# Designs tried in a protein design run: designed miniproteins, single chains, continued (5). Part 13

Each design is a single chain, and the fold is of that chain. pLDDT is the mean over its residues in the fold that is shown.

## One batch from the design tools (miniprotein)

Design m16424
Fold by ESMFold2-Fast:
Structure m16424 (fold): chain A 68 residues (1-68)
Amino acid sequence: SMEELGRKIREALLKEGASEETAERAVEAALNAPDLSTATRNVLQVLAESMPLERAVRAAARVTEVMR
């Protein structure tokens, strides 16, 4: 379900050091994307606003693994 997927994405982001606020925005970006490539790009954009790019890239990769 989308609810379960959203929870898994949020959990992965929190483990990578995202704040609850950033994780929620990233979950919205992922679930509202029309495809996985768009989801990955939009999640990275959200994460890069609040954390170093290196960490944002790792976190976005974890989200992509969860959504696959």
Scores: mean pLDDT 85

Design m16425
Fold by ESMFold2-Fast:
Structure m16425 (fold): chain A 99 residues (1-99)
Amino acid sequence: MKETMEMMKKRILQQLKKVLSPEVVEKVNELLEKFIEEVLKAAEESENPVAEIEELVRKFKEELKEVEGLTPEQKEFVLRLVEAMTAHILDEIARQKAA
């Protein structure tokens, strides 16, 4: 789980580094690191990890909208990759619970 999220973060940042300033890339990195830490904590410690992770995705979407220096298309790109990563995590959690 953590390795998959770190790999996704690295891919997002590599693509953004091609077109964005280092300052904007660092803001996205900080948001992604915070999101990953909160998702991992929710998956391990939460009584309802699915609902808590879905709320974390909602919060991430709101925080991403406030990042200056990103175009709407770049925000959509980041959001799509975060949603894809989160869907994989939620599927893994659901599979573990459905034993």
Scores: mean pLDDT 78

Design m16426
Fold by ESMFold2-Fast:
Structure m16426 (fold): chain A 109 residues (1-109)
Amino acid sequence: SNIEEGLELAKKGEYEKAKEYFEKAYKENPTVQNAYLYALALILAGEVEEGLALLRSIGRQPVRWTKEYLLYLIELNELVTEKAEKEGDKVLAVLFRNMRDFYRSLLGE
């Protein structure tokens, strides 16, 4: 799937290519879930303002997460955290580490 290909590319540090796959997933199925993944991919690709704006636009909408999507969110939030830490952006790192831990809590971890 576009999401699985995008995640594999993101894990390899191929952030621009990963963004293209998550964008395709969002355009083909514009769910809140796919918007969240695309927003994280934007942030990884260095489009931090655009990604944060998309997350804000989704707001406080109640979301039903499948286990598969929770695993995608955990991995993407972890990658954002690691990139922010390497770049010295402590505020962004704390924000996305907290999001990672929140999604882990939903899995019962």
Scores: mean pLDDT 86

Design m16427
Fold by ESMFold2-Fast:
Structure m16427 (fold): chain A 89 residues (1-89)
Amino acid sequence: EEKEKKTIEGGKKLAEWAKLTFELASKTGSITNEQAARGFEGLAEIARKGAKALGSKLLEELAKKFEEAAEKVRKNPDEKPEMLEFEIK
């Protein structure tokens, strides 16, 4: 549980930084929405592996949110995904 919480918090911070980086890069034309979606898919894979290793339902939920963010960016680039809004406790 403690390990799981720390992993979720780390993943949440990474997702927030990734979101900010993708938004900034998109605004400046540095990356495409496809590249941003790939980034979220990578984060989802990491969270999914963590969920399996720790038996964590919270990490599974985090992976799902990353997957949803990737799909949303790919299909609706003007919409910002609302991810990692849940309380970790």
Scores: mean pLDDT 63

Design m16428
Fold by ESMFold2-Fast:
Structure m16428 (fold): chain A 82 residues (1-82)
Amino acid sequence: SMEEIEREINIALAYMVLGVSKAIGEITVEDVERAYELAKESGDMEATIEILRRARELAEEAGNEEAAAKARELLEEAEREA
C-alpha cells in the first residue's frame, strides 16, 4: 500500500540522515530532530526508538553534548509513547 511505502521511505530517510552524520563525523541537534521527525511520521515506534538510540550514540561519539541531550530527551518521549 501507499502507506507502507511511505513508512519504509521515511525510515530509510531517517537512517540516511544518521549515515551522513556518521560519514562526516558530526551530528547536530537539527540532524537528531530531523531523523526523529522522519521516523515518527513512519508510525513505527520500534524503529523510531532504534533510530534515536543510534543518534544518541553518534552524538556522543562526535562529542556534541547538545545533540546527545536532545536524542536522550526524544528517546525518553518515544519510549513513553511506545
Scores: mean pLDDT 84

Design m16429
Fold by ESMFold2-Fast:
Structure m16429 (fold): chain A 60 residues (1-60)
Amino acid sequence: MTEDEAKQGAIMVLRLATNRLVRVDPSATDAVQQANDLEDGPVQDIQDFTQGLLRQTAAI
Protein backbone atom coordinates (compact mmCIF):
# COMPACT_ATOMS: atom_id res chain seq x y z
CA MET A 1 0.00 0.00 0.00
CA THR A 2 1.09 3.58 -0.60
CA GLU A 3 1.37 5.95 2.38
CA ASP A 4 -1.55 8.04 1.04
CA GLU A 5 -3.71 4.91 0.65
CA ALA A 6 -2.82 3.78 4.18
CA LYS A 7 -3.69 7.22 5.59
CA GLN A 8 -7.05 7.36 3.79
CA GLY A 9 -7.90 3.89 5.10
CA ALA A 10 -6.82 4.83 8.64
CA ILE A 11 -9.02 7.95 8.57
CA MET A 12 -12.04 5.93 7.37
CA VAL A 13 -11.58 3.35 10.15
CA LEU A 14 -11.07 6.17 12.69
CA ARG A 15 -14.34 7.80 11.61
CA LEU A 16 -16.21 4.49 11.87
CA ALA A 17 -14.73 3.77 15.32
CA THR A 18 -15.58 7.29 16.54
CA ASN A 19 -19.18 7.02 15.24
CA ARG A 20 -19.56 3.62 16.93
CA LEU A 21 -18.31 4.99 20.27
CA VAL A 22 -20.65 8.02 20.10
CA ARG A 23 -23.61 5.72 19.31
CA VAL A 24 -22.88 3.66 22.46
CA ASP A 25 -21.71 6.63 24.59
CA PRO A 26 -23.16 9.96 23.33
CA SER A 27 -21.11 11.89 25.93
CA ALA A 28 -17.83 10.92 24.20
CA THR A 29 -17.72 14.23 22.25
CA ASP A 30 -14.10 14.85 23.34
CA ALA A 31 -13.09 11.71 21.44
CA VAL A 32 -14.71 13.13 18.27
CA GLN A 33 -12.72 16.39 18.59
CA GLN A 34 -9.47 14.50 19.20
CA ALA A 35 -10.12 12.22 16.20
CA ASN A 36 -10.66 15.26 13.93
CA ASP A 37 -7.35 16.79 15.08
CA LEU A 38 -5.52 13.48 14.48
CA GLU A 39 -6.65 13.23 10.82
CA ASP A 40 -3.84 15.68 9.88
CA GLY A 41 -1.32 13.67 11.90
CA PRO A 42 0.78 10.56 11.21
CA VAL A 43 -0.93 7.31 10.19
CA GLN A 44 0.52 5.55 13.26
CA ASP A 45 -1.12 8.07 15.63
CA ILE A 46 -4.46 7.63 13.84
CA GLN A 47 -4.18 3.82 14.11
CA ASP A 48 -3.18 3.91 17.80
CA PHE A 49 -6.09 6.22 18.68
CA THR A 50 -8.50 4.04 16.67
CA GLN A 51 -7.41 0.97 18.67
CA GLY A 52 -8.05 2.96 21.86
CA LEU A 53 -11.57 3.88 20.70
CA LEU A 54 -12.36 0.25 19.79
CA ARG A 55 -11.17 -0.92 23.23
CA GLN A 56 -13.25 1.81 24.92
CA THR A 57 -16.35 0.77 22.93
CA ALA A 58 -15.80 -2.93 23.77
CA ALA A 59 -15.56 -2.06 27.50
CA ILE A 60 -19.05 -0.53 27.48
Scores: mean pLDDT 77

Design m16430
Fold by ESMFold2-Fast:
Structure m16430 (fold): chain A 91 residues (1-91)
Amino acid sequence: LAAKRAGREAIVAELRAAGLSEAEIDEVLTLDGDFSGTVPVEELRRYLLGLGLPEEVVDRLVDEVAAGRESLDVAQLAELLRRARAVLAAA
């Protein structure tokens, strides 16, 4: 618990410094459930599709942010979620 809490606090501090809202931070922490600082691209795709984003938009966002990686770090995940929310807000 202490180790997981310490990792969570570090991630939260970084995301707040990047200008994310508490709701956005909670989404990142939900996807990075073990607080390792990385999330598999396949898990992220499934999550974004669940939010109602079109498959084409999800593929484009993942390709732009991940640049061919199998997993995203917390900063890349935060950027992708920010872009996804902007698309949803514009719809």
Scores: mean pLDDT 71

Design m16431
Fold by ESMFold2-Fast:
Structure m16431 (fold): chain A 88 residues (1-88)
Amino acid sequence: SVDELVEELKKLIDEGKSNKEIKEFLARHGAPKEVIDLPEDTSFKDLLLKYAEARVPELTDEEIQRLKAKSVDEMLEEIKRLLERYRQ
């Protein structure tokens, strides 16, 4: 479920898992090659932003800018709402 996906993502980030491990998790949960191919030094925030853009192509530039202004925890909550709305 979307709840389980976001809960597991939050747990991985809170446990200090590497960008590689986060990418491997996202790949198992529908992240396309463009997200997985991001550089290893990409921040968790940028990884989550690109994942949201890839999973919700309906996101406007305005919504993307609002996501950029959020903390990682706030982004995870918003991504949960978006994925529930668009039923991934």
Scores: mean pLDDT 79

Design m16432
Fold by ESMFold2-Fast:
Structure m16432 (fold): chain A 105 residues (1-105)
Amino acid sequence: SLQEFVEEVKAQLDALLAEAHEMILLGFPKGVIVAKVQTQLEKIVEWAKKNGTEEAVKIVEEGKEKMIEALQKWEQDPSISQEELLERLEDIARETVKRLEELAR
């Protein structure tokens, strides 16, 4: 069901955020964190394409693009803190899930 799709996307995004937070705490280089998160986002989109509707997939793809933009800005701009990045990624994940939940109603 679309409700099960939303629950799974939420679980995958929560896992991605937890891993990104852990990598930051362990002091991984920015480029390594960005590459890892981009790879995981691609896997989430691939899963979504197999299991979701075209509209649901577009919402997930838009979330991915916003997260990649946030990561690239953080990598290039030393004024952006790790805390600001994590908050931005969490905000994007919440908005993505909210849009999917609205679609599933």
Scores: mean pLDDT 90

Design m16433
Fold by ESMFold2-Fast:
Structure m16433 (fold): chain A 80 residues (1-80)
Amino acid sequence: HMSGDELLLARLLLISAEAQVFAAEKSKDNPEVQKREIEGARETVAELEELFARHEVPDWLRQRLAEIKKKVDELEEKLK
């Protein structure tokens, strides 16, 4: 299982990704800002996926990451 430090890192990264998604959703009038926030969220998601691949991760953390990934995918599709 993940160490306490790794759990804290995972929580911090999840909060960061959620904040980036929220910022992108609120920046509908500014495509440049929206694109930057989506790109940032993608980077944070990739870091979380790498962390989760190296450890046995609680279901609630995997579920939370899956929800963020879904929102990022939806936001990216709207920018096409």
Scores: mean pLDDT 83

Design m16434
Fold by ESMFold2-Fast:
Structure m16434 (fold): chain A 69 residues (1-69)
Amino acid sequence: GLEDAITTFVDQLRDQGLLKTSAEMVRRAFEERGIEEAAKLAQQAVEAYDKGDYDSASEYLRQAILTGS
């Protein structure tokens, strides 16, 4: 399903060291499209990453993509 596909995609981004860069790009994309809730979740992913909370960063990015889909 879509949720499982998004989870797998976010896990792959994390494994490739792209989690923060991807969260920043997703935030900008959703801001440009006016999807404020998804943009906010992507910003929370960036903030969690900067605090060293990579599990929360992955979960927020997953929620951002799901919300913006």
Scores: mean pLDDT 87

Design m16435
Fold by ESMFold2-Fast:
Structure m16435 (fold): chain A 89 residues (1-89)
Amino acid sequence: SPEGALSEEETEKILELLEKVKEGKLSPLDALEELYKFFKDPAIQQLLKTLLEEVKDLSEEEQKKLLEELILTLLATGGRKEEAEKIIK
């Protein structure tokens, strides 16, 4: 696999979940759980597991912000960060 790069399938899944959260169709916590189930990369799974533990004590607004920051971080290496930024705005 490319060093730190996401696949197209992984990128599309991230953007889909972000849009659903923005539309109110999916909670930020549920979106993080779906990402954890989707990603099979151990490094990404560890990152998501840590964040799931953190979000348990956060408000829905804080959970959403953390999800948005995670998505921007994951997509930065794939050159598709601008698509996520457009959804966030």
Scores: mean pLDDT 75

Design m16436
Fold by ESMFold2-Fast:
Structure m16436 (fold): chain A 60 residues (1-60)
Amino acid sequence: MSEEMERDKKGIEETRKVLERQRAALQEALATDPSNPYVKAALKRLEEMEKAIEEAEKKL
C-alpha cells in the first residue's frame, strides 16, 4: 500500500488525463490499422491501468 505517496490523489487525476489522451490516440490508430496487435495490446494495458486507478482510489 502506497499511502506515503502525497501524489496518490493528485497523481490519479493527472494519470486519468494521460490515459484519456493515450486511449484516443490508440483508438485512432486502431481505426487506421485494425489488425495491429501492438495497438490492441496497448489498449488492453490501458484498460488495466484504468482499473488499477479505480482500485487505488478505493484504498484511499
Scores: mean pLDDT 73

Design m16437
Fold by ESMFold2-Fast:
Structure m16437 (fold): chain A 78 residues (1-78)
Amino acid sequence: MEAEELRKRAEELYAEAKALADAAPDDPAALRRAAELAAEAHKLYAKAYALETGDEEFLEKALKLVEEELKKALEALA
C-alpha cells in the first residue's frame, strides 16, 4: 500500500519539523531544518494523493509550489 506508506512517512517528517520549530523558534539553523523536513513531508503527501487519485497535474503543481515555498523560507532565514 504505497500511498499509505508515503502518508505515514509524511506525518512523521511533518511532526519532526513542527517539534524542531516549536523547540527552537529563534534558531535560524533549526528553522531551516524544520522547513526542509516540512517540504519533504508536503512532497510525500502530494505523491500519496496523486497515487490515490491519478491526478498527475496536481502532483506537478504541488511539487513546484513546495520547492518555491522552501526557497522563500530558506532565503528569509539566511
Scores: mean pLDDT 83

Design m16438
Fold by ESMFold2-Fast:
Structure m16438 (fold): chain A 59 residues (1-59)
Amino acid sequence: MSATIRAARDAVLDYLSSLEGKVDVSTLREKLEAVLAPFDLSEEAREAIIDTFVALAES
């Protein structure tokens, strides 16, 4: 995994760790897009990260 992808995933994990209680899926997706915006990721990699963490947050 590239350093950029690892840093992006770490940023998402930090954000999710700061959340208290349940979050609306649409709000979560919007926030994750904002968290990932500084990272130069392909559209495919960005979607994969968002989909993975949205699924985890719903579990």
Scores: mean pLDDT 75

Design m16439
Fold by ESMFold2-Fast:
Structure m16439 (fold): chain A 87 residues (1-87)
Amino acid sequence: SEKEKEQLATEIFNATSSLSPEELIKYAEEAGIKVEVSNPLEQRFNVFKALQNASDEQLNKFITILEEAGKIKVEEKNGKKIITSVK
């Protein structure tokens, strides 16, 4: 659903606060998500916008790539995915 996608995008954005915009963009592009990079000051926000406009398949691939890279932790609680930062 739209709300679940927005929630996942928000959780990813918050969980990846320690990652550089450059590294975050790299992982997004590996998932097939196009990110606007012309303005360096907006790159992180542009990733967030791209996640909201991504397909469910692209968003899930992005989550998988980040988890495999050890950048986020993914848990399921009460039938929903919860994404947190790695300590």
Scores: mean pLDDT 79

Design m16440
Fold by ESMFold2-Fast:
Structure m16440 (fold): chain A 77 residues (1-77)
Amino acid sequence: SEAAEIVARLVATADELVKQADEAEKNGDYDTAIHYYRAAAFAYRQAASLSTGEQRDALEKRANELIDRAKELEKKK
């Protein structure tokens, strides 16, 4: 379905944003890491809204983990 294609693209985008956030965090660029973790979380939440069941739950959990990671980095700035 078209919705499944949109979900796949949103997840791929979110995965790339997480990769950029991880690299920024590794380099001590916490502001950039926080920005990308939050952007990735929003993309996963958008994908979750177009998903059902276990996939929705997994995407929501992933988004929440990224928001929590961003909050922890805010304390280190």
Scores: mean pLDDT 90

Design m16441
Fold by ESMFold2-Fast:
Structure m16441 (fold): chain A 75 residues (1-75)
Amino acid sequence: TVRAELTIPKELSPEEALALAREFVEGRDNPDFLGARLSPKDPNKIVIEAKSERAGAIATTVAGLLLAAKVFGDR
């Protein structure tokens, strides 16, 4: 199991960012995506857990793009 950290954009609350990350990670029927949670060490970060480095990299990249899209997507 790997844990990858994703920095939350300053424009989003931790709760909003976590909800978006979870919608992607937990909405996928992919056993390599284990979940997302707020970092207990840094309230500006989300921890994404995956079974492999590749799955972790994919999950953090897509979640990061979703957070960026939320900042810009509704104008």
Scores: mean pLDDT 77

Design m16442
Fold by ESMFold2-Fast:
Structure m16442 (fold): chain A 82 residues (1-82)
Amino acid sequence: MEAAVERIRESARELEKLGDTTSAKLILEGMEKALAGDVLGAEIQLGLLRIQRGVAKIAGDTEVAKALDRAIEGLEELLSTL
């Protein structure tokens, strides 16, 4: 869905701005895999994003955790349309 794709791109830019380049890369790769029909590859990236969110929460980085919540939600929405 166009809205989910734009939301994912927004979240990736936000993560990059916050210095979380690893999570930004993971969400963009997850999106590309989902759009290419690689549902398993996208689910793996989604799992890695959930781990990164857990790390951010433990570290007390609430801005990164919030951006990851939006990224995860966008990728979950995109996968639900495939």
Scores: mean pLDDT 83

Design m16443
Fold by ESMFold2-Fast:
Structure m16443 (fold): chain A 80 residues (1-80)
Amino acid sequence: DEERKKKKEELKKKAEPFIKELRERAPDLPESEINGAAYAIMNLPEKDQEKLLELILETVDWPEEERYRILKEFLEEVKK
């Protein structure tokens, strides 16, 4: 499906700057975590994208479970 392929390419393009920032500033994060974080960021309004990026970077040294919890709370707050 050409349309599905185009959508995936556009999503990758939107995520690329966040993936780059995360890799540069948090190189010890697993690639799966970096990709997941970048896609979460790109789905937010622009005003909230930088806040989520900084939150991820501030919590990179936290236990994985606690980091996921705070990220989930932030995403729920942004939806309000």
Scores: mean pLDDT 74

Design m16444
Fold by ESMFold2-Fast:
Parts: structure tokens; sequence; C-alpha cells
Structure m16444 (fold): chain A 71 residues (1-71)
């Protein structure tokens, strides 16, 4: 799926980054996916990406909301 492909790509690219930067990268990608493909795919992406990076889904959603407000 697109969500899985992007989640794997972001996880690999950010694996060695600080947690805060990983969180922001996932959040920004989630907002872009939501804008282009809708909320359902963005939620799948958040779930998969959070699992791959060991991040809390709720923290990613909160950060995505912050990013969305600035767009």
Amino acid sequence: SLAESVARMVARATRDWPREDQLLALARAAVSIEEMYGKELAEEFIRLGSKLLGLDEEEVREKAEEVRKEA
C-alpha cells in the first residue's frame, strides 16, 4: 500500500534522528497524505510509521494537528 511504502521510507530515512525530528517527519508526511489521499490512508500511515519507529501514535496525531494548523 502507499501508506506502508511511505511509512517504510520515512522510517529508514529518519532511523538515526532524534525522537522529536522523527515525530515531526512522520507528522508532516501524515498531513501530506491526508491532503492528497484522505484521512483513512493518513491514519493507516500513522499506525504503521509509529510502529516502525517506536513512537506513540497519539503523539504523532497531536504533532500532525499542529502542522495542519500552520498550513
Scores: mean pLDDT 86

Design m16445
Fold by ESMFold2-Fast:
Structure m16445 (fold): chain A 61 residues (1-61)
Amino acid sequence: PVEAMIRVAKAAEEAGGTVVSVHARREGDEIIVEIELEAPSEEVRRKAEEAIRKTLEELRK
């Protein structure tokens, strides 16, 4: 789960977001990650959320 948190934080930061908090939990064979994100603009926030979503989808495999 620590690896998932690191990857999610990196994705958000690369998109220009700031990670406020990250929580990871395991449900069966899947990892669920919740993040709180701050961004300087709505556009950056959307990009960060999209990057995070893609990263989470990759982690589900």
Scores: mean pLDDT 74

Design m16446
Fold by ESMFold2-Fast:
Structure m16446 (fold): chain A 77 residues (1-77)
Amino acid sequence: SAEEERAVDLIARRILTQLDTKSVEEIAKDLAEFAKKHGISLEAVRRALDLLVSQGFITEEQARELLKLIEKHLKEL
């Protein structure tokens, strides 16, 4: 849906703006809080991470760590 595509784009852009200034843990916490606040699904987060890997902005290892930490923070919120 258009809403899902927008959510993927929003998460991807939010990650890109923080890559050079924040740790993986800080980015993951920010993304979990943002996703919860805006009703963004974990599936949209995963799709955004997959997109960034495909575009060469992050590695598969970095994407896996981010997703793991985001899931952890979402359960704690």
Scores: mean pLDDT 87

Design m16447
Fold by ESMFold2-Fast:
Structure m16447 (fold): chain A 64 residues (1-64)
Amino acid sequence: MSPLEVAKENLEALAEVAKKRFPDDTELIEKLDELVEQARQAKTPEELREVAAKALDLVQEAED
């Protein structure tokens, strides 16, 4: 697997874990699904880092 493919897989895993932690937060789930789709379409490591940062921020906000 390329580093980009591994990073996309890790982001999908992060989203799955977050959905299991906050199953009733439909807004969070929808936003995470959008970010996973953006990550799948990312062509550069830079684009993927931006998407990953947004996903981490969403999960952190849900914990607060």
Scores: mean pLDDT 79

Design m16448
Fold by ESMFold2-Fast:
Parts: C-alpha cells; structure tokens; sequence
Structure m16448 (fold): chain A 120 residues (1-120)
C-alpha cells in the first residue's frame, strides 16, 4: 500500500533527523533509494521513484529560493497527490506530472504569502 509507504517515509525522516543521521535532502534521497532496492512491489518502486524526483525538485527549489518552509510544504503536497494518483490507478507518468505540478503550485503559493507578509 502506497499510503503505508508514505507513513514509513515520514516516520524514517523524523527518526533519522532526531538521531542526527538525516541533515539534508541528499540524505532523504539515499533513504528512498534504499527503500526502493528493498521492495519487490513494482507499484511501491514507482511511488518511491516519484517521491525521489519530488525530493530533487524540493532541493533545487530550496537552493534557488532559500525557503525551506516553501520546499517542505511543496514536498508534502506533491507526495499527497502522488499517493492519491497511485490509489486511483493512474499510470506512473501521469502521477509524476500531477505531483510535480501540485508541488510547484504549493511552492509559489507559499512564496507569494511570504512576500505579502513582508509588504505589511
């Protein structure tokens, strides 16, 4: 179940961060690649591959805009859309495109909100 894998991803991120073992987005990519290698389930492998690409996008966004809050919020939205897409039986390419689009919209929404607050 991709929902169970989503919960496992967030649990591992929290536990490894608290242990000082996870510091940046590259550590998250390494975790996801290891999870992908351990699973025989093709749909779970496809879901993990989508999540890896979303982490890469979040890393790039944070490097360009220096907003960890926007990057994190966008990532959470993207992963949520990917979970729903796989549950609805959408093909990998469509899930990836929808997840990236939702993530970019979430990034821009957070950045616009921050700019609006700074103009107050």
Amino acid sequence: SVKEVEKEIYQEIVERTLAGELVDFDDIIELLEEMKKRTPDEKVQQFLEVVIKLVELAKKFEEEHKSPIAALFGFIVGVSVAVKGFEEGLPYEEVLEKAKEAMEKAFNSVLETIEEINKR
Scores: mean pLDDT 84

Design m16449
Fold by ESMFold2-Fast:
Structure m16449 (fold): chain A 69 residues (1-69)
Amino acid sequence: SSVLEEIEKLQEEARKILEDPSTPPEAKVAAAVLTMPSVLESIKKAPESVQEESLETSKKLVERMKKAK
């Protein structure tokens, strides 16, 4: 699924944010949550409508983390 592939890419971006020592603590917490294996597994088991909503939510979360200074 393209939705799941996009979510996996966002998780990889979140991992990079989590590993960056310059990332603020608040952004590190958000990145840690998004990189949890249980998050992707829950999305995989969800209906397609929930998967799309999860993708939109994850995109917003990653953008918030990137804008944190």
Scores: mean pLDDT 76

Design m16450
Fold by ESMFold2-Fast:
Structure m16450 (fold): chain A 75 residues (1-75)
Amino acid sequence: MSEGEKLLLERFENPDPELIAKIPDSELVVYDKKSKSYFETKEPRKVTSSPKSGSKDITIILKSMALYLELEDAT
């Protein structure tokens, strides 16, 4: 696992807003740590920043990272 991938996994607890701000929304997905699943949405940043989402297990990750997590779970 690369240091970048490890950093993104650690961001499930405390995502760095500055790093996230540099990434276009089209390259981001919403990830649920509890179910280990992700879904695409038009506005991923709004889903995770909404107090209504309520779950500490939901975060924003790179779409490429979500694919990597699926492959790691399959192996």
Scores: mean pLDDT 59

Design m16451
Fold by ESMFold2-Fast:
Formats: sequence, C-alpha cells, structure tokens
Structure m16451 (fold): chain A 79 residues (1-79)
Amino acid sequence: SEAEALALAVAAVEEAAARLSPREAAVARAILEEALAHPGESLPSLREVAERLGVSQATARRAARAVQEAARAVGEALA
C-alpha cells in the first residue's frame, strides 16, 4: 500500500542517515522533510539544499544519493 511504501521509505532514509556523517545526515533529513511537506512537488536542487544548511555541494550530493538509493531499494522491494 502507499502507507506501507511511505513507512518503508522513511525507515530506509533514517537508517541511511544513521550511517552518514552528522552534516550529511542533516542534509538527508532535510530532503526527506521537504518531500513529505510538499508531496508531488520537485525536490529542491542540491545548490539550494547546500546553501540552506551551509554545507558543500559535495556533502549535499552524497546525502541526496543516499536518499535516492534508499527510495529506489524500497520501490524495488515493493514491485
């Protein structure tokens, strides 16, 4: 179900965040919160995320990749 998919996605992102540096984890959580607050809207650009959190674009990219891979793994598991 959609609710099960959402719960798995949140759990996967939090698990990924626990394995990231504190700064990368903050970026990963910010991306997840933005996605949950604005369903159906495009995710913020890596530049915007990096500027908002005061991190490098490289840090934002690593965090975004972790979130995207977690979401992909959940999607594949539910297919």
Scores: mean pLDDT 71

Design m16452
Fold by ESMFold2-Fast:
Structure m16452 (fold): chain A 56 residues (1-56)
Amino acid sequence: NELFEEILRHLEENPSVPFVFKDSGEREELEKFAKENNLAYYYDEVTHLWMFWRKL
């Protein structure tokens, strides 16, 4: 999944900067991805914005 690779690359290169993108689908896959990679996340159900960042 190209999106998951981009999220991980962004957070590796910019660990203090959250990755933000708009997606109304794949909620279960995105939540699983966050758990598997020890990422914190937030999803806004009104704007359909996702935010991922490192927990550490």
Scores: mean pLDDT 79

Design m16453
Fold by ESMFold2-Fast:
Structure m16453 (fold): chain A 60 residues (1-60)
Amino acid sequence: MEAEKLKEEAIEKLKKAPEEEKEQVLNDAMSRLEDLLRKAQNEEEMLAVLEAGKELKDFY
């Protein structure tokens, strides 16, 4: 859920951000996802973070 929310917020920011800011939006979101991955309590949470990161990169 946390990873999913972060992905959704990042996609919204990417849609609205000017081109020069998109890379920073993506990098900030990816950094947040990496932090969540390190704090993941179980495999389902880890998978959710990895899937969110893949979807975010694919959207970018």
Scores: mean pLDDT 81

Design m16454
Fold by ESMFold2-Fast:
Parts: C-alpha cells; sequence; structure tokens
Structure m16454 (fold): chain A 70 residues (1-70)
C-alpha cells in the first residue's frame, strides 16, 4: 500500500540522516555528504506528502549547510 511504502521511506530517510549526522560528528565529511546524497535521492523518489517532503528537505538542507561550513 502507499501508506506502507511511505512508512518505509520515512524510516530509511531517518536512518540515512542519523548515519550522516554520526559521520559529520566523527569528521568523516565525505561519508556524510554521500549519505545526504542518498537521502536526497530517496526523498525525491518517495511517496511522502508534500508537507512531509518539505520538512525532511529542510533537515537535509540544515545538515548540508553545516557540512559546507566545516
Amino acid sequence: SMAAQAFADLRELGELFEEALRAFEAGRLDEARALLDRARELLAGSVLSPEAKAALEARLDALEAALAAA
């Protein structure tokens, strides 16, 4: 179902974001960027609502800005 797929996409996005954050905190900036790129690809292809996509995109943008400043 679309609801089951949306839940799966949300969970995978959460896992990728947490991995990217851990990589950033460890100073593994290239790994963090690769994980963010994967998260953006998944988000673009996801069946999430426009509101959920906007909220998640804002989180990814915030971490990307932190990476650019590092």
Scores: mean pLDDT 85

Design m16455
Fold by ESMFold2-Fast:
Structure m16455 (fold): chain A 97 residues (1-97)
Amino acid sequence: MEERARAAGRLIVYYASWYGPSKELVAAAERMRARGHPVEIRNIDTDPEAKAEAEKLGITSVPAIVRELPDGSKRVILENVETDEELALAIIAIVTA
């Protein structure tokens, strides 16, 4: 079962509920999950495991988008989304997953 999860390849969105831009990314990610796309949404404020995993990946700011490859390795695609352009790219990355 873990092999199937890795083979699927997925996007992971790390966010904090207190940060405004996270709301738009979370909404886009939820829409993609509703359509059957492999997107996971993790709140680093309430989930200590998510926070530790983000720190291990070198993520210092949220919202951040990470791609999990079929071999289980993770790549940070976007970090510290603050501008409309970065937010648009982040949403595109989610909707094309």
Scores: mean pLDDT 68

Design m16456
Fold by ESMFold2-Fast:
Structure m16456 (fold): chain A 66 residues (1-66)
Amino acid sequence: MSREEKKELLRNALKAASQLSGQSVETLLKQIAEGKASKQVIDFLMRETGLSEEEIRELAKELLEE
């Protein structure tokens, strides 16, 4: 899977997490990048994307720059 495909998977999972948590995608991205996201959000994103917590954090930082 390409890095762009992984970013797209994360964006789609974040949209779902946003709806479930009531927080914006931007707020969730900032929390993940800063290591402040809840375990429930991280576990959900890992399950939906198949990515590791570390990959999710790195990709979240990249998505914040876009």
Scores: mean pLDDT 82

Design m16457
Fold by ESMFold2-Fast:
Structure m16457 (fold): chain A 79 residues (1-79)
Amino acid sequence: MSADEKRVLELLAALQERVAALAADPSLSRRQQLEGILAGAEEVLAALEAMGSTDPRIQAVIAGTREIIAEVRAEIAAL
């Protein structure tokens, strides 16, 4: 596995843990949970873009992260 692939997996794992923690926190409103997820996804997207990778697999992860951001924004707008 390349260093870039490892970095991508580490970023995605950190986001997954953050999403799970926010979803499990009963003190947060649904809006606060979604806003926390959105912030985490935007941080991961920025880190992925900062890698400057032209690898199609990493570009696919960037595209997928943008889709997640769009979905979370739509959920917040529906609240």
Scores: mean pLDDT 84

Design m16458
Fold by ESMFold2-Fast:
Structure m16458 (fold): chain A 80 residues (1-80)
Amino acid sequence: SLEEFFEEVKRLIGEFQSHLQKLIDSGKITIEQAEEVAKKTEKKIKEIMEKALKENMPPEDAIAEFKKVVSEAKAELDKL
């Protein structure tokens, strides 16, 4: 359902934010570096959300796209 879709998106965003905060707290990245990756990730998530809603994309396909974006963002943070 659309509700389950948004709940899973919220969970994925929460995982990303937790990972990002852990890297800031450990001194691995700066707040500025974190904000850069977060802004880029938010833009990609918004684009997937708009596509999913407008094109009647199956929730499972949209969730797979979100998981990919979050994984790529985490990898980008880990390279900093």
Scores: mean pLDDT 81

Design m16459
Fold by ESMFold2-Fast:
Structure m16459 (fold): chain A 80 residues (1-80)
Amino acid sequence: HMTDEQEAAYLKEIVDYLEEWLDANKDKIDPELYQKLRETIKAAREAIENGDMDTAKELVDKAVELFIEAAKQIIENEKK
């Protein structure tokens, strides 16, 4: 079992990674999907900072789902 502090640190690492990936790949991502992912990442960071771990976890899960969708689009476009 992770402590809330350890869980917050882990979620923050995921959010930081997703922000870096999003910035590096912004030109390869659909603008609407980019905006949704960016706003979800922002909301997740705010939830982490507020200590709302249940909300933070749900928002990180949503951000990861959007990330997978964006990554799949990039891979499919590169195969053309």
Scores: mean pLDDT 82

